Designed miniproteins, single chains. Designs and how they scored, part 54

Each design is a single chain, and the fold is of that chain. pLDDT is the mean over its residues in the fold that is shown.

## One batch from the design tools (miniprotein)

Design m1866
Fold by ESMFold2-Fast:
Structure m1866 (fold): chain A 90 residues (1-90)
Amino acid sequence: MSDEELYQKYLAMSPDELLAALRQLLEQAKQAKTADEAFALAKQLEILVRAIGEKIHAGQLTPAQVAEFQAIVAEIQKQIGELLKKLGKI
């Protein structure tokens, strides 16, 4: 799937489906072992965050949902960053 196809898929998701996608990405980040996996997850997170931003702009998220999304995004970024640092890639 291309980056644009993935972005369009996320744009079609509800806020609850986007939250589930973030939680799934966090679990994948916890299981990642290679730099290639870490970079692929970082790319998926970037696209997902762009789609979430569109939902925020459209007024579809409550302040509580925005805070929850931000917390999970930060957790995913931490997991990816720690893996890349351990592998000597950053």
Scores: mean pLDDT 83

Design m1867
Fold by ESMFold2-Fast:
Structure m1867 (fold): chain A 83 residues (1-83)
Amino acid sequence: MEIEVEAPVSEAEKVARRLAAIALVEGQATLVIELPTREDAEEYGRIIKRVADELGLKAETKIEGNRLTVTLTAEQATSGVIV
């Protein structure tokens, strides 16, 4: 059985921080990763969302079977309080 797994769940925080750094520079970054199980994909996405929230980034996750797609977006804080 040939399943390509680039990084274990234990590396998720490191991957999340690198992805966040790219999103902060480029405005958006997308990661697509295949994990051994759907539950591993859900845990990986949860860790990435937590790191993104800590850094003020918008995190959007999509899980299709054992494939996780994460998109991080640097929201432009337009300092325009229109009351």
Scores: mean pLDDT 71

Design m1868
Fold by ESMFold2-Fast:
Structure m1868 (fold): chain A 60 residues (1-60)
Amino acid sequence: SAEQHSESTGTLLRRQLLRMGVPEERAEEAAQRVRDEGLKAGGDTLAISRAVQEEVDRLR
């Protein structure tokens, strides 16, 4: 489902960011934005992928 796909991708992103030393608050904010965008897009894989890339780019 859109909810499960968005949640799973957000959770994976959070784990990856924490492993890279990103502070927990920032990692959770990034994960939440990915979940929100995924839900708005009805679980569209390309939209979720774009949201993940946007969050990664914010950390540059």
Scores: mean pLDDT 82

Design m1869
Fold by ESMFold2-Fast:
Structure m1869 (fold): chain A 87 residues (1-87)
Amino acid sequence: LEAEYRAAFGEVMRLVEEIAARFGDEVAREVAREVRKALEEQIAETHRLFEEYVKTKDEAVRERYLEASLALYRAMRERLRERAAAL
């Protein structure tokens, strides 16, 4: 889960860099801003799970946090790919 989570995050960052290289920094910033706004709302949910883990030390809560974060970054990756293809 942790390795997959980091890989998905890395893919998101790489896609933003690819958009900047192909379409310019301004377009990349606009796309990243839109995706980041959506990500910030969903991150709030995953952060609640992390806060619960810190309070309870429950490893099952930690695993759910990582799974939710992985799903979030995978969704962002697909959204970025769709946006890049439409540019």
Scores: mean pLDDT 78

Design m1870
Fold by ESMFold2-Fast:
Structure m1870 (fold): chain A 57 residues (1-57)
Amino acid sequence: LDDETAGRRAAEAAARAVGPGAGAASKWGGQMLLDEGATGEGRRYAELAVELGERAA
């Protein structure tokens, strides 16, 4: 997909912005958003955390 490059770039930018421990930070952030009832944002963060976790494993 042409959007694959944009998606990968965005994911790398997000990981770089978070810095070392991006996987742990994303998991914490996703959990915090879900706990606060931000279901739409929390779900997106949770999906990103899963993807980052798979990449880290």
Scores: mean pLDDT 52

Design m1871
Fold by ESMFold2-Fast:
Structure m1871 (fold): chain A 80 residues (1-80)
Amino acid sequence: KMSDQQLEDDISTSMARIVVSVSKISMSRKPKSAQQAEEDIKTAQRLIELLKSTVKDEAALKEAVEQLNKLIEELKKWLE
């Protein structure tokens, strides 16, 4: 049983981490090498695991995971 304010703080912290991490991946969206693309994929996968352990809101978790999976898919297409 958490206060509404504690829940908002947890969500805000998780969202801030997602935004920063997505920004980093977005900046490397045009990889210059296969190694860069592989590192970005690994980073996105680690973020998905972190989100699963941190975000308690099922809908917010699903949305964030979907966005990260889209980035992984885009990078994988560039590795082909």
Scores: mean pLDDT 64

Design m1872
Fold by ESMFold2-Fast:
Structure m1872 (fold): chain A 80 residues (1-80)
Amino acid sequence: SLEAELDELQARVDRLREKAKSINDPELIAEVDELRSQLEKLREALKQNADPATLRQHLAEMRRRIDELELKLTEKIVEK
């Protein structure tokens, strides 16, 4: 379900935030916070009975963004 997908992505973003804080990177922390904000907007859209197909497309975009951020975080950790 869309709700379950949102919950999964929120859990991933929370994990990324912990990692970003552990390496003390304010730019990555800000990017994680932006993703959290976007997921909150998607959850509100779901409550407003938005089109499920459109929501699924946005969730897929968020998943790609989270994957990109995870890669960026890994790259930063390797530099240390």
Scores: mean pLDDT 80

Design m1873
Fold by ESMFold2-Fast:
Structure m1873 (fold): chain A 77 residues (1-77)
Amino acid sequence: SPKEEVVRRVVYLLENADQLTPEQLERAIEALKKEMKELGFSDEEIEKVLDTFRSLLANRDKLTVEEAEAILREVLD
């Protein structure tokens, strides 16, 4: 589903964020925005997911992949 595709992409980005420069991370976020828009998500839904992503990124060392996925699924419902 489009929702599960977004969850997978956000989790992948969370797992790999420490390997990215700030510029590369910004480009990855812009690519995610574009993909979500193409999948039919509203600007409000995109903003909510990105705000959630930034919160998860700040706490990624304290959260499991399963916990991050659960939070993202709840935001997209």
Scores: mean pLDDT 83

Design m1874
Fold by ESMFold2-Fast:
Order: structure tokens, then C-alpha cells, then sequence
Structure m1874 (fold): chain A 73 residues (1-73)
């Protein structure tokens, strides 16, 4: 059917996942900086940073999948 609609859908999904990945990565970096400044909360903040890195990785992988589909058009 409409190839243009398929391309736009893939681009939209790629952008959405990439934005989510970037946001989680930024938040992870902020949490890591806070963990270095607060020895008492260091482990809790580092744990939260790890979770955000996991979320970023998953969203980045999803973005890459959409990008690969876009390249096959």
C-alpha cells in the first residue's frame, strides 16, 4: 500500500525510541554524578543509574531495529 506512510511510521518510531534512549542515558549520567557526590546514597543512586542505562539500551536497540527496516525500503 502507501510506502510513504510506512516510511513515516518507521521514522516516527525511530525518533520516539531514540529520544527515550537519549533521555534515559542523560538521567543515568546525572544519577552517576550524584552517586559520586553523596557517599551515603552512592549505591542506591548507582543502582538507579544502571536501570536507566538498561532502559536506554533497550530503547536504543528498538530504534536500531526501526532504522534497519527503514534502510530496507
Amino acid sequence: SDLQQQIQSLQSQYNSYQKAADSSEEYAKELERRSEEDPERSRELAERARRQKEIALKNGAAAEEQYQKLLEQ
Scores: mean pLDDT 87

Design m1875
Fold by ESMFold2-Fast:
Structure m1875 (fold): chain A 99 residues (1-99)
Amino acid sequence: SHADEALDYIVDAADAIVKGDLEKAIELLKKALSLTKNPEAKEHLEKAIEAVKRGDKIEAMRHMVKAARALLEETENVTKAVGAVIRLIGHLIQLELEE
């Protein structure tokens, strides 16, 4: 499903953010955005891209969590979607603890 593919790009973007490759993160988030018609997921992916452009990794990760949660309702692979959300929350917690 397009939701499953979008979730893969969101997770890959999160890994890119953690590694400091913000340009790659923007590219991957734009790919995720192109695969979704869900208005909530689209809004949060657009806000995540804007946060990455500002270098705001924490705000970007918060919006990526919200986008992944919206896509969870459209996925046939619930286990994969739940795994993606857990991984994103783990990254968010690490980034917030490093403040």
Scores: mean pLDDT 85

Design m1876
Fold by ESMFold2-Fast:
Structure m1876 (fold): chain A 80 residues (1-80)
Amino acid sequence: GSELVRELARKLAPAVGAVARKASDEEANEISNALLAVGDKLSKLSDEEIEAVFAEIAEAAATLSPAELKALLKELEEAV
């Protein structure tokens, strides 16, 4: 639950932070807000589902632009 979300968020924070630094201040704030919204919904999921969503966000943070990462986070928020 929430403890797994916190642990995975800590591991993911440097990668998401690196993407946010490539964005404008407004875009970085939108990415941060979308990530927090996904995290809130993730606390209601099973540990297996939490791990799957964080794996997708980690791959996205490594490969996608700030705009693409923001779009993915909003899609995940709506899907979860």
Scores: mean pLDDT 77

Design m1877
Fold by ESMFold2-Fast:
Structure m1877 (fold): chain A 68 residues (1-68)
Amino acid sequence: SMVEELLKKAEEHREKAGELSREANAVEAAMLAAGESVRDAVLRGAELTMKAIGHSAESLALLNEAKR
């Protein structure tokens, strides 16, 4: 069904968001452990986190379409 297709696409975006978020957390932790500045660690993690937020937003948009 059309609803099932939308839900599948939403799940794909959700999975991508989770993967990118995990990578962002790993990068921040590694940089802080290496003695890098909090600013530099946050900026690096923010780059990956913004990508994750984009996928999360798309997933929510698709879920809202499926519920109409």
Scores: mean pLDDT 86

Design m1878
Fold by ESMFold2-Fast:
Structure m1878 (fold): chain A 76 residues (1-76)
Amino acid sequence: EIVLSEEEREIAKKLAEELGISVEKAEEFIKLIKQGLSNAEIAKKLGISKKTASKMRRKYIELEVERALELMQEAV
């Protein structure tokens, strides 16, 4: 069972807004990423193209990096 934190749910909301998808689909995408699935496997499970899955992964990484930088600034 993969449960998203509140911070991961906020990332899902931003991902949904940036890509024009539902928050529910963005949350499922993050769960699949956490399971270590490839873009092809994610595309198959979510019923999307591999190109869309690749765009989602890139945007997710960008949002994670932004959050990690914010947390590092708060920790110092």
Scores: mean pLDDT 77

Design m1879
Fold by ESMFold2-Fast:
Structure m1879 (fold): chain A 79 residues (1-79)
Amino acid sequence: MAPLPGVVVGVGEGELKVRVEGSLDAFKVGDKVVLTSTTPGREVTAEGVVVGVDREKRVLTIETDSPFKVGDKVLIHLL
């Protein structure tokens, strides 16, 4: 699967909310993902697990140790 671009829209303890620029049809709760930052100067990679899918808002909630911040651009790789 090609990586999907997204933007971090929320950060909590052990979780991220990412708005995806595309369809969430491939995603389900329990899916393992890798997030790679595409924001210049913030090149980080984190593994996570999908714990929420909001298809109306195109938002994924991902359980991860988050080095990310709201506004970070990311690529989402479904494992």
Scores: mean pLDDT 77

Design m1880
Fold by ESMFold2-Fast:
Structure m1880 (fold): chain A 81 residues (1-81)
Amino acid sequence: SMEEKREKWIKELERFRESLLEEMEKNNVPQEVQEEIEKIFDETLEKMKDPSLSLEEIEKAIKEGMARASRLHHRALRALA
């Protein structure tokens, strides 16, 4: 069902969040950047829980959120070099 697919994507995003936070801590990414990225995950998860959004809109929100998180992470890693 569509709801089962949504629940699966939420679980996958939560697991990715956990993995990314661990990676950022290991790489000594500043706490402020980690908090900004956590906020992106929180905003994306809230959109995924919105019953008015289609699966296509949810997929777009995930892609946009993950792109933002990736950019912030890469920027922080470059600043540490």
Scores: mean pLDDT 84

Design m1881
Fold by ESMFold2-Fast:
Structure m1881 (fold): chain A 71 residues (1-71)
Amino acid sequence: MFASLFTAEQIRLIGDAIDAGEVLSSEEIEKRAIEATAKRLGLPVSTVEKQVKEDKEETKKILEELKKEQE
């Protein structure tokens, strides 16, 4: 599941940017997280981008179902 890896990379990049005194846009963070995930897995960026998008949509559906059960 790429969504959790992608999210972890986003959090790491935000933390690193804060420590370095940099301000990154959400778009820049997402792009760098995709590149970092692709490098970590040894896959093309396009493959990781597609998988992250699919996993992100699947995770949203799961979270919405869980939210319904909590309400």
Scores: mean pLDDT 70

Design m1882
Fold by ESMFold2-Fast:
Structure m1882 (fold): chain A 84 residues (1-84)
Amino acid sequence: KVSKEELDAEVDRAMSRIGASVSRLSAQRAEKEGNKELAEINRQASDLFQAAADSTDPAERAALLQEALELIRKDQELKKKLES
């Protein structure tokens, strides 16, 4: 018997796994470009997304996902400053 809460948790875990993979690749790209700050931010975001995917506590998962998204916003802000 699958509850809505169980489905929501599976969606959050899947989204977190995708975020971890994307951020890991972004960190590798930034390292190749010589941008150590962007590489560090994306590596930290990848670790937080992975921790969220591995978490069994919905509240802990939500907090980790929030922290990861804040790092992604910081990455975007730094990129905008470089483009301006």
Scores: mean pLDDT 82

Design m1883
Fold by ESMFold2-Fast:
Structure m1883 (fold): chain A 67 residues (1-67)
Amino acid sequence: SSDLLDLPPVRRVFRLTQPSGRVSATVTVNGREVRFDVDLTTSHPGTELTLEARDGEVRFAEPLRPL
């Protein structure tokens, strides 16, 4: 849980180096460890994922984009 009130959203950009497959990543946001597990299939090498962490919740901040 969050110890601070009015916690601003924190955005993180993940760049996928493989054209397809399952991606698991762990990031630290405001001292909190956040894990993602995304299953992607694409014919383009690389996909950019932008996500937003706020009050212990994580969501996509922008649409998925192939690089």
Scores: mean pLDDT 51

Design m1884
Fold by ESMFold2-Fast:
Structure m1884 (fold): chain A 118 residues (1-118)
Amino acid sequence: TLLEYKELLKLPDDEKAKQVLLIFDPNDSPLVSSETADTLNAFFEAVGYEGPPVKAGMKTSEVIDRLQEFVKTYFPSSQGYVLLYYTLRFLKKYNKSFTRENLSNAYLYALMELGANK
């Protein structure tokens, strides 16, 4: 149950960020679990994002705000959320760790998926 390219693009940025967060927490929990916090922090470290760590017990709305600032900073185009979404879906689907190699391979996969969903 992947969001289609066109449907993701129609969402406002906070809802796009929520769709990204749902890849880390598919249960849509109102508070961040320890597992979700650890996975998000590993991702942010792997991509070189500078910011305070995500903590268990934070509201998911605070993480959504942080994801919006992350995308605004590193992917300022309207395609930023879509590329991030497909990159993370690839990593999650294949249970891949956040290494430079895995991120590069997942990003190439995201570009291929975008090419197919023009």
Scores: mean pLDDT 75

Design m1885
Fold by ESMFold2-Fast:
Structure m1885 (fold): chain A 87 residues (1-87)
Amino acid sequence: MSAELAERAREIETAPPEEARELMIEAGRELLRAEAEKLAAVDPAEAAEKLRELARQALEEGRRNPELREIAEALAEEALRLAEEIE
């Protein structure tokens, strides 16, 4: 998993800035959905709680680094949606 995340990060690093932002959001949402599915298979209640915590962490990152705000907000929104879907 971590090696695959590093590979995706390097692909994003080589893209133009605007395209890199869109790729980061797309990759992040895709990874969140995959993690949500894995976590929900083990414990749906814990999965929903962890996704809400991830959303809070993403918003905190956007608050501390305004350049990441759009990415953080998009990922937080996706995490909250997934938490609601898991129930």
Scores: mean pLDDT 76

Design m1886
Fold by ESMFold2-Fast:
Structure m1886 (fold): chain A 70 residues (1-70)
Amino acid sequence: MAAAEEAAKKHAAELAALRAGGLAASLGSPPEDVTGEGRVEGDQAVGRGRGPGGEAEYSGDFAKAFASAS
């Protein structure tokens, strides 16, 4: 059970880092200057970020891609 909790926290952290990093790269801004919200719903992920460089959005089969990323 502890292992399952650790895996869930790791996956959540990886998704958050990917969201922040991807949006930061798209906006040309440091991750700390990017604010946004993202979520994973079944086979889809959606998100939107805002920073000094503007706004960026993403959506798609992110959960499926994430699951196959090992």
Scores: mean pLDDT 51

Design m1887
Fold by ESMFold2-Fast:
Structure m1887 (fold): chain A 80 residues (1-80)
Amino acid sequence: DLEARLAALEAQIQAIAAQILASPSLAEVEALVAQAKQLIDDFRRWLGENDVRADISRAELLERLAALEQVVEDAAARAR
């Protein structure tokens, strides 16, 4: 389900953001940022390949994905 996959992605991104903030090295921060961006890109690709029926509007979905990218960038900026 779209909603279940989106919720799982949001939980994974929040966990990675917490790891970024706790990371002792810049190399680890950059690896975690790359991992988070890959998860978001994988979700976008899955979404593009599947005709998904959901109560979530296209605009809301794009806004939520953009918010996840912002969470990653904010965590990275604070850790750098």
Scores: mean pLDDT 80

Design m1888
Fold by ESMFold2-Fast:
Structure m1888 (fold): chain A 92 residues (1-92)
Amino acid sequence: KKLHVAVVGPRKEDAETMAGLAEGTAKAMGAEVEVELIQAGESDEEIEEAIRRAEELVREAEGAVGVVLDARPEDLEKARENFEKAAKELLE
């Protein structure tokens, strides 16, 4: 089974950190993962637009979305929990 994850962030390095977190979390749960990075702009409007694009991609693949609006430890922890939940649901 393969989990499709779209990661949205305003900075490529932050999105890559989130992608690594998604891969690690899914693998720990026993799932394969494919991550697509979507670079968002810095404005709220650009971030919302990027999230909508991520949701469209994931809808077609029946996967999960990880969003990094700010690369804060709190956001990374929430994303880890979301990836863990999505991987668990995929395995059920």
Scores: mean pLDDT 68

Design m1889
Fold by ESMFold2-Fast:
Parts: structure tokens; C-alpha cells; sequence
Structure m1889 (fold): chain A 68 residues (1-68)
């Protein structure tokens, strides 16, 4: 599903940023994924949003650490 794809891509970016918080390509991709989720938010079910929100919180934390 689109939700499963988005979760998998967000998880991959989190792993990349945890390994190297200076990885600008990973930072840019993470920001892009957050924008994609926001743009498609209303197309997901509440159950899908709950799953995506879990990984989104981790991605946001990784992006904040990368900007420190």
C-alpha cells in the first residue's frame, strides 16, 4: 500500500540519519517525505495515519538532531 511504502521510505531515512546526521541527501529526502505525507494526509485512513505518525515522530527527531 502507499502507507506501507511511505513508512518503509521514512524508516530508511531515519536509519541513514542515525548513521550519518550530516547526510544532506538523506535530510532532503526526509523533508520531502514529510511534505508528501502532509499533501496526502486526507487520503489515508485513521489506522494508516497512526502507523505513519509513529515513524514521522522518529523522522522529525532525526532531522532535528541533524540540524543541531
Amino acid sequence: SEADRLIAEMEAVVAELEADPTNQAAIDRGVGLLREYAARYDSFTPEQRARIDEVTARLEAALRAAHA
Scores: mean pLDDT 86

Design m1890
Fold by ESMFold2-Fast:
Structure m1890 (fold): chain A 97 residues (1-97)
Amino acid sequence: MSKEEAIERLKKIAEEVRKLADESPNPTVADALRAAAGSIEKAREAIENGDVVTASKYTTAAALQLVAAAILSEDPEERQRYIDLAKEVVRAGKEAS
């Protein structure tokens, strides 16, 4: 994957995570998802600036925040989606390095 493709993937993941936060009936899950989206955006900005250390920090933070949302979710389908999104964020971050 190119750096440009990784940036576009992170942008799409952030948009999806924000939508999931807005649709979540659990405010703690919604807060974790919003934090994850913010971290994904910061990772994207770091990749655009060539700051691989900061990008790695924020992709890791986003993945942990998505895992936290999964742990707090009582819906198995939502839990799996958040875990899958965490894997996608980590993959995009590695491919941009």
Scores: mean pLDDT 85

Design m1891
Fold by ESMFold2-Fast:
Structure m1891 (fold): chain A 91 residues (1-91)
Amino acid sequence: VKEKALEAVDEAIKRVDEGATPEEVARWFDEKAKEHPELAFEYGVLAGIALIADAVARLAQKISGVPRDEAEKWAREVVKKALEEFKKYLE
């Protein structure tokens, strides 16, 4: 179980490094939660963090005029940090 969760988190981190959006990361964890229901809560939290980071970035663009590339970079970094922290828990 832990080994499969670690593999999924490592793959998600790689996807973020390759430019995956927070929405894509959230969908990834939704699929992993279906494969491993025993980790559904943890994967749901990570998916939720990704969706919240995306929503905040979009809001900052519309209300505060933050450039799209800067907001998207911020959202990806927040998701990556959450994934790295979860990975430490699994190791």
Scores: mean pLDDT 77

Design m1892
Fold by ESMFold2-Fast:
Structure m1892 (fold): chain A 95 residues (1-95)
Amino acid sequence: MQLSQDELYKEINDILEKAKDPSQQEEALKRLEELASKMTTPNQYRLVANTALQIADIARENGDLELAERALELAYDAALKSDGFTSSSARSFLK
């Protein structure tokens, strides 16, 4: 299923607002994981990857290293899908 660009941006903004609240960060990441499962285009995967990186940065600033690592794994997976192929070099860069 392909989401419209407007729907995707709205959902991403809602997720990022939740991610700024430490009590909602787990929920925000879960929503992004669910959103990622609906992505079908490289541009959509790139937005998910960038959003996951932002959540990782926020989680790290709040001291939640476990959530930050989980967000980085999602960013990595989405970045690979944005290129359409798995790459060991991309894997090294994102980790």
Scores: mean pLDDT 75

Design m1893
Fold by ESMFold2-Fast:
Structure m1893 (fold): chain A 66 residues (1-66)
Amino acid sequence: SEARRARVRALVARLRPGDTISASAVADLLGISVATASRHLRELAEEGVLEEVEVPGRGRHFRRLV
C-alpha cells in the first residue's frame, strides 16, 4: 500500500549514506511483512536511493547511496 511504501521511504531517509539495513529489520520496525519490506526496498534500489548488497552470513541487505 502507499502508506506502507511511505513508511519504508521515511525509515530509509533516516539512514546515512553507507548505512545498511535488511528487509527483516524494516519489517520488524514497521510491523509489516518481510515480503512487503523487501518489495519497497527493491523499488528504492531501482530508484538509485539504495543498492542491494550481499552480507556474508546475513544475506541480502540494502545500502543507502544518497
Scores: mean pLDDT 81

Design m1894
Fold by ESMFold2-Fast:
Structure m1894 (fold): chain A 96 residues (1-96)
Amino acid sequence: KEELIEEARRHFDRAAELSEKAGLTDTAQAIRDLGDKAVEALREGNHREAAVYTTAAALILVGDIIDNQDNPEVVKALNEALEHVRRASRLLDEAA
């Protein structure tokens, strides 16, 4: 359903916003780009490709959490961003 895809896009946008507010501008842009690619892949019927892009977004956030372990505020924001990416992944899987 298109509504599930739109909800997933909002979760990618929220993850990017949280990353941007944490000072991780490149991460925020990567999440937006990967989210757009995941949504486009799903609309074209490429469910596996959509999952690959969503997984890539999650892995970027995991790497950033590891790199920023000394910054509790940043880690908190990135964990919230990661939960939004996970929610987007579930919504895209449901839409498939």
Scores: mean pLDDT 87

Design m1895
Fold by ESMFold2-Fast:
Structure m1895 (fold): chain A 69 residues (1-69)
Amino acid sequence: SAAERDALYREIASLLLQLTPEQRKEVAEKIGELLGVPVGDSVADILEALQRMTLEQLRELLEFLKKLK
């Protein structure tokens, strides 16, 4: 649903603000794998890529972020 997608987007965006540059690169690489296209490692590039992701891909990314230390 749109509400579930919005909630996932907000949680992922909040977590992104807490990441180091090296962790953001890992996130960009993971999003690139899920979308099948290269993704930039800036916060803006990642946020733009999130808008193109499916609900299932957003859930997988959130689980990846929770495991990232």
Scores: mean pLDDT 83

Design m1896
Fold by ESMFold2-Fast:
Structure m1896 (fold): chain A 104 residues (1-104)
Amino acid sequence: MSKAIQLARQGKLDEALDQAVRDGSDSAIGMVYNSQGKLDTPRRIFERHIKQYPNSSVGWTTLGEVYFSQGKLEEALAYYQKALDIDPNNERARANLDKVQKAL
């Protein structure tokens, strides 16, 4: 298990997210966001992360996937669009955007 996931299990979500970003681990970033079942907690962590790493297309995509899994389609759509604004060639963000549009 990565150090980022261990920090998340200890409730140190901001530190876990920082570690996951430093490691470049997309799956660890996803697990940090999913460790909280509440939309407010992922949003707070996201605002801090994006202020530090505003060009993280992966981070925007992962947050969109969290909101999509919770049925928040409009928020997921906005986050996937932000990921594509940063990296137009992000195939995962594009595929997820198309999926959300079909669900709306």
Scores: mean pLDDT 68

Design m1897
Fold by ESMFold2-Fast:
Structure m1897 (fold): chain A 83 residues (1-83)
Amino acid sequence: NRERVEEALRVILDAYDATEPFSQEIRDKRLAQIPALAEGMDEERQEVVLAAAEAIRANWAAGPEAVLEALERLDREVQGIAA
């Protein structure tokens, strides 16, 4: 599960970094990979990565704080595994 969580974090961070004028469609396509990665995770990790992907998709409505909170939770999870 460590490799899947790390891969999910990379996909999510890559989608977040692609926040540019032409990037919404690219961001959404990248985030489409998250459900497949999450299938190999335990329930708590799956919830965090799916929530992070949802927050990024809804960023223009929910605002950057929601995205940052979800990314912080995922990063904390990855740090706990990598320690």
Scores: mean pLDDT 62

Design m1898
Fold by ESMFold2-Fast:
Structure m1898 (fold): chain A 95 residues (1-95)
Amino acid sequence: MLSEEGLANAKKVEEAVKAGEKKVKFSYEAEFTSGKVKAEVEAEGDLSELELTSLEVKDGEVVIEADGGGKAKIKMELSEGALEKMKELEEKFKE
């Protein structure tokens, strides 16, 4: 489920992309029956060719960074169970 804020931010991103803007920033909050997820996304440049450069789980949040033709940074605040799953992905990324 998307929050009202999440829907508004999705519309802002769509309008920015349609206007040919090269840099977008938005925050997103999704509410589920099992809890809430908060995300902050920053992206710039050519997003069609991005490679994951960093994935860190720390202090109740996940930080994902990607680089290539553009740059993207995603911060997510997750529940303990979701953080454990992201920690498994962090270990796989480092291997």
Scores: mean pLDDT 61

Design m1899
Fold by ESMFold2-Fast:
Structure m1899 (fold): chain A 94 residues (1-94)
Amino acid sequence: SLEEDAESIIERLKAFKEYLEKQKKEGVTKEMEDILESIQRAEELVEKYKDLPVEERIKLLNSDKDYQVGGIIAAEKLRLEEIFGKEKVEEIMK
């Protein structure tokens, strides 16, 4: 959700990255590497706007036609659920 503060979003993305990096050491597919790249890009966007007031940040992210951080996170979560299954992804996200 875009109503979450930047710190909470970054913590969720970090959990995904740590899990995927662990799986990478055990032999991961190219699809998982693409997900890691997308997560990194989402982190960069959150980092860019983190110092703005929450209301202003939500407004700017919603007006960004190229990227919506919430949409990126949701899409990557769905991709992970397709690869690992819903229960595994829920374990990562809590």
Scores: mean pLDDT 59

Design m1900
Fold by ESMFold2-Fast:
Structure m1900 (fold): chain A 100 residues (1-100)
Amino acid sequence: SEEDERLERIAREALEKAVKMLENMKTASYLPFPISEERLRNMAYAYALYLLHLERGDDPVKVTAYGLLFAAGEVSEADLAELPPRLQKILDELIEEYLK
């Protein structure tokens, strides 16, 4: 329950940051319309991984790497394997609600 609340907070913050970045990029004419659902999803996953490693405080290289992946809108299958399944499920549900 307390861990579920923590994962939901991470998921909500990750989606909020991904949305804000994409809106900023759109305003600056860096992205053509429409905004890719895949790009939004990849950015949200990268930021969730960024927050998880930032909270652990044990790997500054991974924190930097996931920050860069967030900016790029890219994640690999290996990166996705590091995402807790419960966090991925919450994040996917929030993204689907946002895209309605």
Scores: mean pLDDT 80

